Designed miniproteins, single chains, continued (4). Designs and how they scored, part 11

Each design is a single chain, and the fold is of that chain. pLDDT is the mean over its residues in the fold that is shown.

## One batch from the design tools (miniprotein)

Design m12357
Fold by ESMFold2-Fast:
Structure m12357 (fold): chain A 71 residues (1-71)
Amino acid sequence: SLAEEVLRELKELAKEQNDERSVKLTEEILDNLDKIDPMVAVSGALMAKNYLEQGKFDEAIAVLERLLEML
């Protein structure tokens, strides 16, 4: 799915930046992807990816944590 593809890209980006917290949060989201609305998952993953690309780690983590809270 598109959500899974974006989340996998996000996980690789977080690994490249040594952001272990974002890697862990992304893995938890991937493990529970069936419990999250697909459009919410895609939009959240894209927002977090954009923050990581800008070096805004705290903002990226906050977006990912909000996705997990929607379980």
Scores: mean pLDDT 82

Design m12358
Fold by ESMFold2-Fast:
Structure m12358 (fold): chain A 100 residues (1-100)
Amino acid sequence: SDGRSIQLLQRAIDLYQRGIDLYQQGNVDDGSRLLREGVILTSVAVGQIQTVDDEMVQLLQQNIDLGQRGIDLARQAGDDDTASMMQSVRDSLQSVIDSS
């Protein structure tokens, strides 16, 4: 259901924010782990989206914006694997918005 997708996206957004905060504190290992957990939840959420209304677009856009910050920080830290995983899911979210 969309309710489950919304909950997963909100949790992914929280994980991205906490991961970004850890990266900014120099805790790359824990930051990377949380960003990767956020990628997994975002991927699951995308597969379960049934309706793309204005509320869903706002959540997807928030995830994209935080994802871009996570990508930039991961690349700066030399964590190319995490950056690549995040870029892939970000591109999938943008495709969902562009198709709505």
Scores: mean pLDDT 87

Design m12359
Fold by ESMFold2-Fast:
Structure m12359 (fold): chain A 100 residues (1-100)
Amino acid sequence: SEEEKLERIIAKLREQLTPEQQALFDEIMAEYPDLSLEDKLTILAVLKYLQDQGLPPELAREVLRILVERIKKEGVLKNITVQQLRDLLAEAERRLAERE
């Protein structure tokens, strides 16, 4: 089934993350236990992209916070593009700068 396929992909993607990124993913899952399997897959894909770009965990955490906010408001965030990820990164950097 699609659900079983998503569960396997989620498990495999999580194992490809560094321990720090795995901890961040687990933290977000604990904070937002109502996220769907599709939402979890999107979050893992974003984390993997940020990890592959060598971006710091602090920035990744803020990107995920914005992503979860959008999922909660819009119900689902589908078909995230590389350009949309860059826009999320710019917004995350702006928010972190404002918090100092």
Scores: mean pLDDT 76

Design m12360
Fold by ESMFold2-Fast:
Structure m12360 (fold): chain A 64 residues (1-64)
Amino acid sequence: GAVGLARIGDTYHIGAQSGDQVAFGTGRDLDEAVAALRAAVSQTPGSAPLLPAAVAGLRQLAAA
């Protein structure tokens, strides 16, 4: 899977992809954007594999 993060103005945007499935989260900080992504994954049937990829990608970004 793939995870992307961008900041546009005061908003953080997180996208996650695994196979043909995508989910997005936005927030005023990384924690809000992650929470929104988790909510989007939870509301989308078959999107469970996206959450581990998103968490792993965010951990790598936090460590860099």
Scores: mean pLDDT 67

Design m12361
Fold by ESMFold2-Fast:
Structure m12361 (fold): chain A 55 residues (1-55)
Amino acid sequence: SDEEAIKLEVERYEKLDVESLETMAGVISKQLERFPDPYVRELLERLQALIEKKK
């Protein structure tokens, strides 16, 4: 499922530093603005939540 795929990606991202995660979020955010995709939006929201938790 998409939810399971997102969970696996977020687990991988937990090992990264905040700067790397913020860079990735910026790239995904730009992609989402050009091509709206529910999967990409959910992934971005999870990534932003992870960044806030690590700060």
Scores: mean pLDDT 79

Design m12362
Fold by ESMFold2-Fast:
Structure m12362 (fold): chain A 95 residues (1-95)
Amino acid sequence: TVEETVAAIKSLADLAAKVHELLEQGKVEEAAELLEEYGRRTGNPELLKAAEAVRRGDLKAALEYLRIAELKELGYSDEEIEELRRLEEEQLSLL
């Protein structure tokens, strides 16, 4: 079950790797459910937003929400996260 899969997840990096694996297999709903369940367990609203983005096929938004969730887990403030996100987007636009 999704609940059993979530119980095996030890970090946001592990979660991201499993979500990526499921998406590569075309298992969009399973990937979204995994994000939702982990988000509910950890109280991280960005993971719930990531799940909705995955269901809509908006992988860019899903990856952005996963990045924000990771930074929050690492103890970054909302202001620091916004600044880091702006720098990442600026760097990507230069590529």
Scores: mean pLDDT 77

Design m12363
Fold by ESMFold2-Fast:
Structure m12363 (fold): chain A 89 residues (1-89)
Amino acid sequence: MDFEEIKERIDAVPEEAVRAAHEANRILGTGKQTSEAVAKSIAGMLYLTALGDAEKAVELFEEAVDLSDLTPEQREKVRALIERIRELA
């Protein structure tokens, strides 16, 4: 992977997908979460916004949800946001 490929991938990521990822990361960062869940959420944001890798970002966000101590309502909201990222990018 070189800078030209990375740039093309980043430019291809829709702004709506980036917004959904920011909201998912915000929810995953609220309250008393495990350090591993927070780290995976941050990694998901970096894969999406810095590498344009939406597939890997989705995987990392899904892992973060599984490791997170979220309410059922927060969990459903984050899963809906992850699905939106998958559909848009």
Scores: mean pLDDT 78

Design m12364
Fold by ESMFold2-Fast:
Structure m12364 (fold): chain A 63 residues (1-63)
Amino acid sequence: EFIASLSNEEVQAIAAYLEADPEARERFQKLEAEINSATDPEKKKKLREEYEKFVRELLERVR
């Protein structure tokens, strides 16, 4: 899984960025909540793909 492959430094950099950017933090929290609430496997798959895409975008911003 992409998220599990992130280094501790990458995770900390993303966390720091989310604390500094309220819009990004809100979007991150919304995606996590939607994934946790979704019971439909297809919806969960799409939300997980959006979550991974968002995390990749965050990595590019902090690198």
Scores: mean pLDDT 78

Design m12365
Fold by ESMFold2-Fast:
Structure m12365 (fold): chain A 84 residues (1-84)
Amino acid sequence: DLEKLITEAEKGYAKALNLAEEFRSLAQKDPENREKYEKIAELYEKAAQHFKEAVELFRSGENVEQGKKHLDEGKKLLAEAEKL
């Protein structure tokens, strides 16, 4: 279901973008943990970019398979960030 894939990618994008901003803010306020927070923020930023690309590919309908690869990569990066 293409509509479900679009919704999932849009939700992933919003979540990853918000978390990236939160961890960037934490990195600025906590110099001792800056490196860790910057690493987490970078993973969320990469996840957001993959989710954004997935949305664009799903909406165009031209390369749904490539869109699924971006959606999966976004989810993997999101999970990696959440484990840190």
Scores: mean pLDDT 90

Design m12366
Fold by ESMFold2-Fast:
Structure m12366 (fold): chain A 94 residues (1-94)
Amino acid sequence: MMAEERKLAEELYERAGQELKDLALQAAKAYVESEELAEKYLEEGERKRREIVEEAERRLSPEMAEEFRKKVEEEWEIARRGFETTRAALLELS
């Protein structure tokens, strides 16, 4: 039974998803004012993704860490696509 480890992985994933979504949204909002500032938020999101994956690799089994890594990478890709969509919408409203 890996219930405790799975619960830890789920908690880490939920935290990661929220933080990455928030950074992508901040990047989209910043893009209307400054493309350079938007790039910095996206860079911080990539750094945060890496830090979260490294924490998972230290705390989870290799198999669970790999599954977690894949899920966090997918979540960041979704967040980045959300940034692109929000940026396009904001530019149309500007």
Scores: mean pLDDT 76

Design m12367
Fold by ESMFold2-Fast:
Structure m12367 (fold): chain A 82 residues (1-82)
Amino acid sequence: GKSMEEARELAEEAARLGDEAERKGREEGNSVSMISGGTGAALARMALFIAELSGDGEAGVRIAEKAKETAEKALKGEAPAK
């Protein structure tokens, strides 16, 4: 359904952004971007896994959105929010 498709697309984008932030942080010696980017990417991959295992696309979307926020903040050199 739409929610599952949205979860997959958001999770893929969040993982890509998180991986990019982690790589850039590593290259530039920015530990905040490296750790936050890696966290965002891991959260995105876990969100997709949980959504597919449970069949709950809406839950997948919510977790993937949080992963994307984490990755976007990591690209700006910001730590993830609690």
Scores: mean pLDDT 79

Design m12368
Fold by ESMFold2-Fast:
Structure m12368 (fold): chain A 65 residues (1-65)
Amino acid sequence: MRKAALLETSILLLAVEAGVKAEVKFEGNKIIVRLESKDKKAEELAERAKKIGEDYGFEVEVIFE
């Protein structure tokens, strides 16, 4: 099952809904999410991405620009 593709799509959709620009990259069992913002919306997106990643069995690292 393509859990990685579903996780990436879910995070990108959340970013679009929040109005935050995001890039997603996979490294093994780790997903790296780069957000081009460090405001409250980006923080909330980061928390949601970490929760979704945990549910899919991935470690999530968030980088704020």
Scores: mean pLDDT 78

Design m12369
Fold by ESMFold2-Fast:
Structure m12369 (fold): chain A 95 residues (1-95)
Amino acid sequence: MKEKKEELERQIENAEKVAEDLREVIKIGEKNNAPKEVIEELKELLKKLEEYIKEARKALEEEKFEEAEKYLEKAKETAAKAQELIKKNIKYFLE
């Protein structure tokens, strides 16, 4: 379905924006002397998020829509974990 491809492309673009936002948030945390353990965990989550986005794009190009959806689900779960970690350490991430 043409519509499904366009929907998945929009979801990938949204995930890419979340990854960019996470990169900036990590920089803010480093500037505000967030604990090294928190920064390293966020960097690992960003790396996983970027890997899932890459796999989702590859699956979409191959028209493997179910595989693209699975990678997008993993990307969303990874982003949610990063947001929870930021929330627990919010004083370092308020700009």
Scores: mean pLDDT 87

Design m12370
Fold by ESMFold2-Fast:
Structure m12370 (fold): chain A 60 residues (1-60)
Amino acid sequence: MDDSELAKRAEEVAKTGTPEEQIEEGRRLLDEFRRRSRYLGLHATPEEIEKRAEEIKKKK
């Protein structure tokens, strides 16, 4: 799954979604990063996953 696509979905929800939907989209992004890290055999802590999400946001 492409990280750019996940970020794009989050942006769309932020524009027209409710606060609850925005929170759920953020959670989904973090869960996807965690799942990808495990599948790739990467050791990632919750803190590392959060840092990665912020880096993706900066690259947008």
Scores: mean pLDDT 63

Design m12371
Fold by ESMFold2-Fast:
Structure m12371 (fold): chain A 79 residues (1-79)
Amino acid sequence: MEELIRQAAEAAAAGDAARVDELLAQLVPKIQELAATDPARAEAVQRAMVEAGRDAALAVLDAETAAEAEARADAMLAA
């Protein structure tokens, strides 16, 4: 389960929408089945998904911040 969440986060970060869709199709039924048989484990999986989503968002923000810093440095060097 956690392995599938990690793979989905990595695929999302890579911009592979088809792979994300494939992995989510596998994850959703497993989470629903787990919620019916082990609610505590399902809660842990949902928490891991939230954490993975946050990490993916931070990676995007870090890349954008890096691009802004590079542009600023280039402007100063050109002056």
Scores: mean pLDDT 66

Design m12372
Fold by ESMFold2-Fast:
Structure m12372 (fold): chain A 81 residues (1-81)
Amino acid sequence: MEGEKALEAGAKGGLNAAKNAKDRKEAALGAAGAVAAVGAGVEAYLSGDEERAKKAAEGGEKAAKAKTAEEAARAAGEAGA
């Protein structure tokens, strides 16, 4: 299911952001991005909006593959928009 993929990708993005955080500000940005991506995925899953769920999953996967906490937070935030 697209929503489950978005949730999983968002969670992985959040973990990646936390892992790469150098200070509390970066950790907070990563967490906020992860929450936005997870929220978008859950909402899309509950509403059955496959296109929105797909975009959330893509953003979450991009966050999970990011090399820095800021890149991860930005990609996860885009997934939540």
Scores: mean pLDDT 62

Design m12373
Fold by ESMFold2-Fast:
Structure m12373 (fold): chain A 88 residues (1-88)
Amino acid sequence: EKQKEENLKKAKSYADELKKIGEERDRVVAEGQALVDKYNELAKIDPAKAQALRDAAIAWTQSKVDELRKRSEEANKKLAKAIKEAKN
């Protein structure tokens, strides 16, 4: 009984962590998208210059997103395992 309750608490803890990682990722992606949108408007005037700036912004954003993705993947694995252990 208590072991099942502790497994449920662990599952909830991992779900909360995953939610926070998702919120952080959404903020990073929104910031990156705003930069891309700004450079897409510039592309209507100077496509070559806009492309170089977009590529730099995308590379910077991708580096941050990749770190958050790794954290999310680990949290998802732990959550899935904890849920299975709580059900059985």
Scores: mean pLDDT 80

Design m12374
Fold by ESMFold2-Fast:
Structure m12374 (fold): chain A 100 residues (1-100)
Amino acid sequence: SLEEQIRKVRDEIAEKAKPVFDELEKRINEIMESNLTKEEKIKAINQALDDFKERLRKIIDEVVDKSPLTPEEKQRLRAELESEIDTLYNDIKKKLEEAV
């Protein structure tokens, strides 16, 4: 039952995150196609990634807070998801900075 509850929470986060990923892709494409300098593109990419990370954190907080999980389970799940977001953020940042 706990595993099913965590899976349901993760699935809801994934669904709500889809438009956030779509908006990030759109913003990155606009930056890459722009007439900005390499330095300006890197700064714009970092801002887009910071906005993306903040939006994901808000979704996580909302979905986890509304879940029937215990306070301890919520804290653990938030820590796991924050670690996963940090890994994703760093991987995307590295790839995009190399592409500019």
Scores: mean pLDDT 88

Design m12375
Fold by ESMFold2-Fast:
Structure m12375 (fold): chain A 90 residues (1-90)
Amino acid sequence: SKIDKLFEETIKKWKEEADKIQEMLENNAPASEIIKKAEEMLKEVEKLLDEIIEEAKKENNQEAVEKAQHEKEVIKLLVENLINYLKKKE
């Protein structure tokens, strides 16, 4: 379905951006650059999840709406935790 393809695209984008952040962490990139990259990832993934929510509402697929909303909360928490960790370490 269109929703399944949108989830697959979203997961792929999230993984690609997370891998870049992991590489930056391993290379001891400045905290400010990692934070910027994490905020960019959050914005891009939230946009894709919002597109899933809109499509799922059109299809009356409540399970997909709830799943996408849950993933939005997960990525927000992960990004907030990373930013807090980096700010404490400087």
Scores: mean pLDDT 87

Design m12376
Fold by ESMFold2-Fast:
Structure m12376 (fold): chain A 80 residues (1-80)
Amino acid sequence: YYEKALRLIIEGKSMTGLIIAGLRLPEEEAEEWAKVTEPEKVEELIERLREAAKEVAKNSEEIQKEIEEALKKLKEELEK
C-alpha cells in the first residue's frame, strides 16, 4: 500500500495521489467527502493520515514537506 504510493510519487505523481490512496476512496466518493461539514471530523482524519504518511516518508525531508502542503489543501477543500 504505502510502498506503492511512494513509487507513484517517485514517478512524478502528485502528493494528492497519496492522500486519495490513504483515504481509500474512488474519485466519485472523494467528491462526497467534500460535503462533510464537521471540522472536527475533517481535522481528526487529516491528522491520522499525516502521521501514517510521515512514518513512510521519515527518511525523505522533501516528501514530508509535500505531505504537509497536500494535507493543507485537502483540509481547505473539505471545509468548504
Scores: mean pLDDT 55

Design m12377
Fold by ESMFold2-Fast:
Structure m12377 (fold): chain A 84 residues (1-84)
Amino acid sequence: AEAAIEELRRLAGRVLSPEEAEALARALRALVEAVRAGDLEAAERAAAEAEPLIERAMARASPELREGIHRAVGAVQQEAARLW
């Protein structure tokens, strides 16, 4: 999960501020931990924190970077799904 989170942080960090990129990484780590613990309420809260940051990064990104961010989001989602 950490590798997928760091890749998403790296790509999104090209168009987010350092504070926004760190907040995204923190929310994604919280999401993975909540899924691992079976805490659906915590997972929903973490996803709600991450979603607007991903949307902001996608809105600012070039088409090529958007594709990279989309793939990185998919990788994080796959890692979260493996923990169910």
Scores: mean pLDDT 83

Design m12378
Fold by ESMFold2-Fast:
Structure m12378 (fold): chain A 111 residues (1-111)
Amino acid sequence: GMKELLEKYRKKLIEAALSLPEEKQVEALTKALNYVLKQALKYAPKEKIPEVIGLTLRAIGAIEDLRRAKTQAERDAAIKAAVDSIVELVSLLPEEKQKEVLEKALEILES
């Protein structure tokens, strides 16, 4: 189902982000977030705009935590938090758009 799709891509996105050199992680996650946010603003129902804003702020906070992380555990936690917020943003899209947006977000992290 859709929950299985979201969890599958959440795992892939975390693995892709963790596989990046440390100096590329913030830029890649920021690009993925910007892409997903644009899709959410275009396709999410109007009543879900407060959730889009809240999740975007959580993702920005997680990326800032990643920028300031001093230990591997802090980096791993920040990456997980950023990806969790990005996947939850995708969950606000119509079901027919979710897979396409997740695949493009993964492509951004793998580039």
Scores: mean pLDDT 89

Design m12379
Fold by ESMFold2-Fast:
Structure m12379 (fold): chain A 110 residues (1-110)
Amino acid sequence: VLDSPVVQAFLDALREELARLGFSEEQVEAAVQEVLDILSQHNMDLFDEGLLKGVVDAVKRIGGLSDEQALAVVVRAMRAALEAGLGSDNPLLPSLVAAAEAKARASIES
């Protein structure tokens, strides 16, 4: 699973975004490890609502982020995963990213 380019792109983008928001290396690795644990519980289904909620909640709790900041981080990581799986030039990429964002937002609002 850790050798999946899609999963690796997701985790790499997550690390990059958290570091950009001022997370320490310890906080970044804590968030990544918690996300890996959540991914393993959901068979690496990045579009599962329960997984997306768990990832958003973990990022919010570890970094003290708002709902919108946590959503932005998760959506960017989802975009990187989709680009790794589909190619950055895939015409479906914008609509799939929008669908992932809608799903992640629904998980917070429920």
Scores: mean pLDDT 76

Design m12380
Fold by ESMFold2-Fast:
Structure m12380 (fold): chain A 70 residues (1-70)
Amino acid sequence: KEKLREEILRLLEEMVAKQLEKLREAGGDVAAFEAFVAEQLPPVVEFLESLDEEELERILEELKRVLAKA
């Protein structure tokens, strides 16, 4: 269970990094996006901690699918 949560958080970090790069290229407000991500991280972590192993596996699969297209 811990390993699945760790992998999900790692993929979310990769998604955030990709969005930050796109935002920098577009001349967007990187600081505002970073502040938003920091605000959302605690409730996301709590949500992941509330899920069982099967639900975590489904989320992981969906994140991998999204990242593969990005």
Scores: mean pLDDT 76

Design m12381
Fold by ESMFold2-Fast:
Structure m12381 (fold): chain A 100 residues (1-100)
Amino acid sequence: MEELKEQAREYLEKMKAELPKVKEEVKKLDEKDQEKVQKTAAAQAGLATAIINGEPLEKVEKLAEEMEKKESAEEVIELFRKEGYEEAAKVAEEFAKAVK
């Protein structure tokens, strides 16, 4: 568990550091692809936050499967909130806005 939390923290910090570059690349995409990148950023950041906060891997995997079915960052953020992961939802929202 601790090794997985450390890997999730490193992954989140790396993603955060790359946000300015991702934002610049996203500007070159069409609106549909921009929404896809925003959704992916929200999902990845939120899932990493859930792992950091000690959620069981089985539950995180189930959340990831449900998120794959979502069409937008907003739906991903709402899923985190509905499932009680308010901190993960906030981080997901921050990352989605940062790449918009």
Scores: mean pLDDT 82

Design m12382
Fold by ESMFold2-Fast:
Structure m12382 (fold): chain A 55 residues (1-55)
Amino acid sequence: SVADLLAEYEALETDPEVRAAARAFVEQMRAAGYSDAQIEAALRWLIDEIRRQLA
Protein backbone atom coordinates (compact mmCIF):
# COMPACT_ATOMS: atom_id res chain seq x y z
CA SER A 1 0.00 0.00 0.00
CA VAL A 2 1.01 3.67 -0.27
CA ALA A 3 1.16 3.86 3.54
CA ASP A 4 3.42 0.78 3.79
CA LEU A 5 5.84 2.11 1.13
CA LEU A 6 5.89 5.57 2.73
CA ALA A 7 6.70 3.93 6.11
CA GLU A 8 9.54 1.94 4.44
CA TYR A 9 10.95 5.15 2.93
CA GLU A 10 10.70 6.99 6.28
CA ALA A 11 12.57 4.12 8.00
CA LEU A 12 15.50 4.66 5.57
CA GLU A 13 15.39 8.50 5.59
CA THR A 14 16.69 9.99 8.87
CA ASP A 15 16.00 13.68 8.04
CA PRO A 16 12.55 14.65 9.45
CA GLU A 17 12.24 17.56 6.96
CA VAL A 18 12.80 15.18 4.01
CA ARG A 19 10.29 12.69 5.51
CA ALA A 20 7.73 15.54 5.75
CA ALA A 21 8.47 16.47 2.11
CA ALA A 22 7.85 12.84 1.05
CA ARG A 23 4.44 12.85 2.81
CA ALA A 24 3.59 16.19 1.14
CA PHE A 25 4.66 14.77 -2.24
CA VAL A 26 2.27 11.79 -1.82
CA GLU A 27 -0.62 14.16 -0.99
CA GLN A 28 0.27 16.40 -3.96
CA MET A 29 0.27 13.38 -6.33
CA ARG A 30 -3.13 12.29 -4.96
CA ALA A 31 -4.52 15.83 -5.40
CA ALA A 32 -3.17 15.87 -9.00
CA GLY A 33 -5.25 12.73 -9.78
CA TYR A 34 -2.55 10.04 -9.73
CA SER A 35 -3.76 6.56 -8.74
CA ASP A 36 -2.48 4.67 -5.69
CA ALA A 37 -0.63 2.33 -8.10
CA GLN A 38 1.19 5.31 -9.67
CA ILE A 39 2.06 6.77 -6.25
CA GLU A 40 3.34 3.32 -5.15
CA ALA A 41 5.54 3.17 -8.30
CA ALA A 42 7.03 6.60 -7.45
CA LEU A 43 7.68 5.54 -3.82
CA ARG A 44 9.33 2.26 -4.94
CA TRP A 45 11.64 4.31 -7.19
CA LEU A 46 12.53 6.62 -4.26
CA ILE A 47 13.17 3.63 -1.94
CA ASP A 48 15.44 1.98 -4.56
CA GLU A 49 17.32 5.27 -5.02
CA ILE A 50 17.94 5.87 -1.28
CA ARG A 51 18.98 2.20 -0.83
CA ARG A 52 21.58 2.63 -3.60
CA GLN A 53 22.89 5.85 -1.99
CA LEU A 54 23.20 4.12 1.42
CA ALA A 55 25.03 1.08 -0.02
Scores: mean pLDDT 82

Design m12383
Fold by ESMFold2-Fast:
Structure m12383 (fold): chain A 85 residues (1-85)
Amino acid sequence: SKKEELLEKIRSLLPKVPKSLVEALIQKLLTEELDGELLDEALKNPEDLVSEEEVEKFIETIERELSLSQLESLVSSLEDILEEQ
């Protein structure tokens, strides 16, 4: 299914991004507001990448809380961040 494909894509991208940045993106998708405190934390601690254990916790939350369109938006946001390299 499209949802399963998006979740697998997110699972592959999460270990490559800072945890605080992922948390800020999820909050923005759920509240339509960017959490400035989480964004500031991501900028201060960019080396705190999502661990393997945290990937599964994020996937469980994302699958439960986000709609299909929000999953597509999250994939796009994560890919844009990683493309800047």
Scores: mean pLDDT 75

Design m12384
Fold by ESMFold2-Fast:
Structure m12384 (fold): chain A 82 residues (1-82)
Amino acid sequence: MKADLVERFKEAFIKTFGDDEETLTDIALGRLSRKEIAERLGVSVSTVSYVESIAGKYFLQDIAADILNEKGVEELKRVVLG
């Protein structure tokens, strides 16, 4: 199903980029090309384009921003409550 492909892609994205805040920032700001993202994930550019056609034009930027927001909330808690 289309949803299964999007979820599988999201899992691969998190596994590849989830601990790389610098790359996540570049993706969220649209600084990394689809080709570069595809190469790092080990998928075709067509796969990236297809996932965006299902999940939305800004899907990659949205995932990267969501991961950074989760990390930012934890960092904010550490700063405010430490």
Scores: mean pLDDT 75

Design m12385
Fold by ESMFold2-Fast:
Structure m12385 (fold): chain A 95 residues (1-95)
Amino acid sequence: SQLDQLQSQLHLLILQRDDLVQGINSLSLKLPEDKKNEVLKQVKDLTTQFDTLVGQAIDALNAGDLDRAQELLKQLQEILDQLQSLLDDVKKQVE
């Protein structure tokens, strides 16, 4: 069903977030302290937004509001895209 598909997508997005955060945190240890602190603040801000949207997506799925859940999953993907860009930027700085 569409509900099962959206629930599966939400779980995959959460796992992808965890992988991206772990990658950024590991590589940021190779940065100068000022740049490391800047990166970690961006990670915290993005993950706080992500966690808020996860809660909203769970609420929408529980309410059967599949259109709202799809919009929220798209917003979660946009935050993951920002985390991916941050990871790519950190990789360039440590290479």
Scores: mean pLDDT 92

Design m12386
Fold by ESMFold2-Fast:
Structure m12386 (fold): chain A 109 residues (1-109)
Amino acid sequence: DSERRALDLLVGTVAAVTRQALLGDAEGARDTLLATAAQLESLGHEEAARILREAAPEVERAVREGDAERAIELAREAAVRAAEAIGGPEAAEEVRRRVEEAVAAARAG
């Protein structure tokens, strides 16, 4: 199921970006978002891929400025918008809930 794979990718991406932002890894956060965008495009989710590509430089900038909280919020917002593009409001709500859990877990590890 390409939709399920795409939503799982978005949740995993926010977890990875959260860890990278907390470590000050701006390039890693950007590269993670761009890699997920490429995977979403390969699954046929071109609009979701575009949303992540647009978010990547903003997230990178926030990490470089030392604002991990803004970087995490930008990544969460992009993932929820990408999920809405993939599966509508239900997918957006699922990803919103799952990324809250993923961010909490990433902060604890």
Scores: mean pLDDT 91

Design m12387
Fold by ESMFold2-Fast:
Parts: sequence; structure tokens; C-alpha cells
Structure m12387 (fold): chain A 93 residues (1-93)
Amino acid sequence: MKREESEALRREAEELIREAERHLKSAYIHANLGDTEAAQRELELAREKVKRVREIAERLEELGDLETAERLREEARRLEEGIKTAEAVLQQS
């Protein structure tokens, strides 16, 4: 196991998850105010962060950190569901 690489990747993923959550929260606020363009920009930023989290999970799996990789995939799924819900709000549901 490449411990130092795994530790750095875990820290990067945790920060990316926090950033994605902030962008998702901002998207919800803008969507509820009818600011569709701002909400869409925030959702795009959240998606970019989630994509990087999934890439980190794949690399951690390659390094043998299977538990962290699965946890990160579950966090990514949760964020992706939040993004879909925010998109539904933008469709005036």
C-alpha cells in the first residue's frame, strides 16, 4: 500500500465533497429564487467535483484502500442524487 498517496487522495476527496455540497446548496438557493442560469452554473461545478471524487475512488481502489473507495462512491451517489433533485426544482415541478 502506498500510504502517503492514499492519505493525500483521501484529503483531496474530502475537500472536493465539501466543495460539491457548497455548490449544491448554492444551486438550490438560486433555483428557489428563479435564477436558473446561476443554479445551472453551480450544478455544473458540483458535477465537476463529484467526477474528481469518483476518479480518486478508482485510484484508491487500485492502491488497495477498498473501504475508502466504496465510501467515496457512496458520497458521490448521494451528491449526484442531490444534483438531480435540484434539476427537478429548475423544471418548476
Scores: mean pLDDT 85

Design m12388
Fold by ESMFold2-Fast:
Structure m12388 (fold): chain A 85 residues (1-85)
Amino acid sequence: DDEVAAMLAEQDPETLKRIKELLEEIARLVREGRLAGGTAEQRAQLAALNEELTRLLEETGGLSPETVEHMRELEARLKAEHAAL
């Protein structure tokens, strides 16, 4: 998603690396099909990873509340697009 990539580009390299690692872990779980046939516990793990990502951005980035809100909105949109998985 171009908007997410643009927002991440405003962060320092170390923060970007950590964010990328979290996103890769989320993508890996989705690719393994765990979300489609996963338990409530596995879905809760994905939610926890997304919350950690948001917290990391808040602690490190000096991001405006508006930027954090936009990222949460994009995350919700992506989750809705994958709701059938």
Scores: mean pLDDT 61

Design m12389
Fold by ESMFold2-Fast:
Structure m12389 (fold): chain A 83 residues (1-83)
Amino acid sequence: SAAEQAEIYKRLQELVKRIQELAAQLLATGSAEQQAQARELIREMEELLRKAGEALKTDPEEARKLVEKIEELLEEIEKIVES
């Protein structure tokens, strides 16, 4: 539905903002080890964001699942930053 697409789109926008803020924090204050650990997870999130954006037009259920995976990866990076 249009409402489901709007919800997922809003979640994607919020995720992009959070990822950008987290990347900026790591660059400014993160250790080399924290940056290295987060680098692969950030790459995975960027790929999933691309797939979610594509899926949103044709398969909102798949887009939702991809958003959930991105949220899980973001939580992992947030734990690295808090270490």
Scores: mean pLDDT 79

Design m12390
Fold by ESMFold2-Fast:
Structure m12390 (fold): chain A 77 residues (1-77)
Amino acid sequence: STEERLQELLEKHPELNEEALKLGVEFMRRIAENAAKQNGLDLSDLPEPYAEDVALHTMLGMLEEAEAVRREAEAAR
């Protein structure tokens, strides 16, 4: 479930609190909904668990990208 995936994210990033991650997921869901609408898709037609999964996957991807950028910046020093 999305809740289990959120728990996995908390285990990978223990410095993040659950409330902050919940806000992050909600923020990512709104971004995903807006992006989908801009591309002519309506996420309201999708089951709720799928919409939550999209938000969670988007957030995970952004965290992975941020970590990659951080490592590249450190390697460039």
Scores: mean pLDDT 66

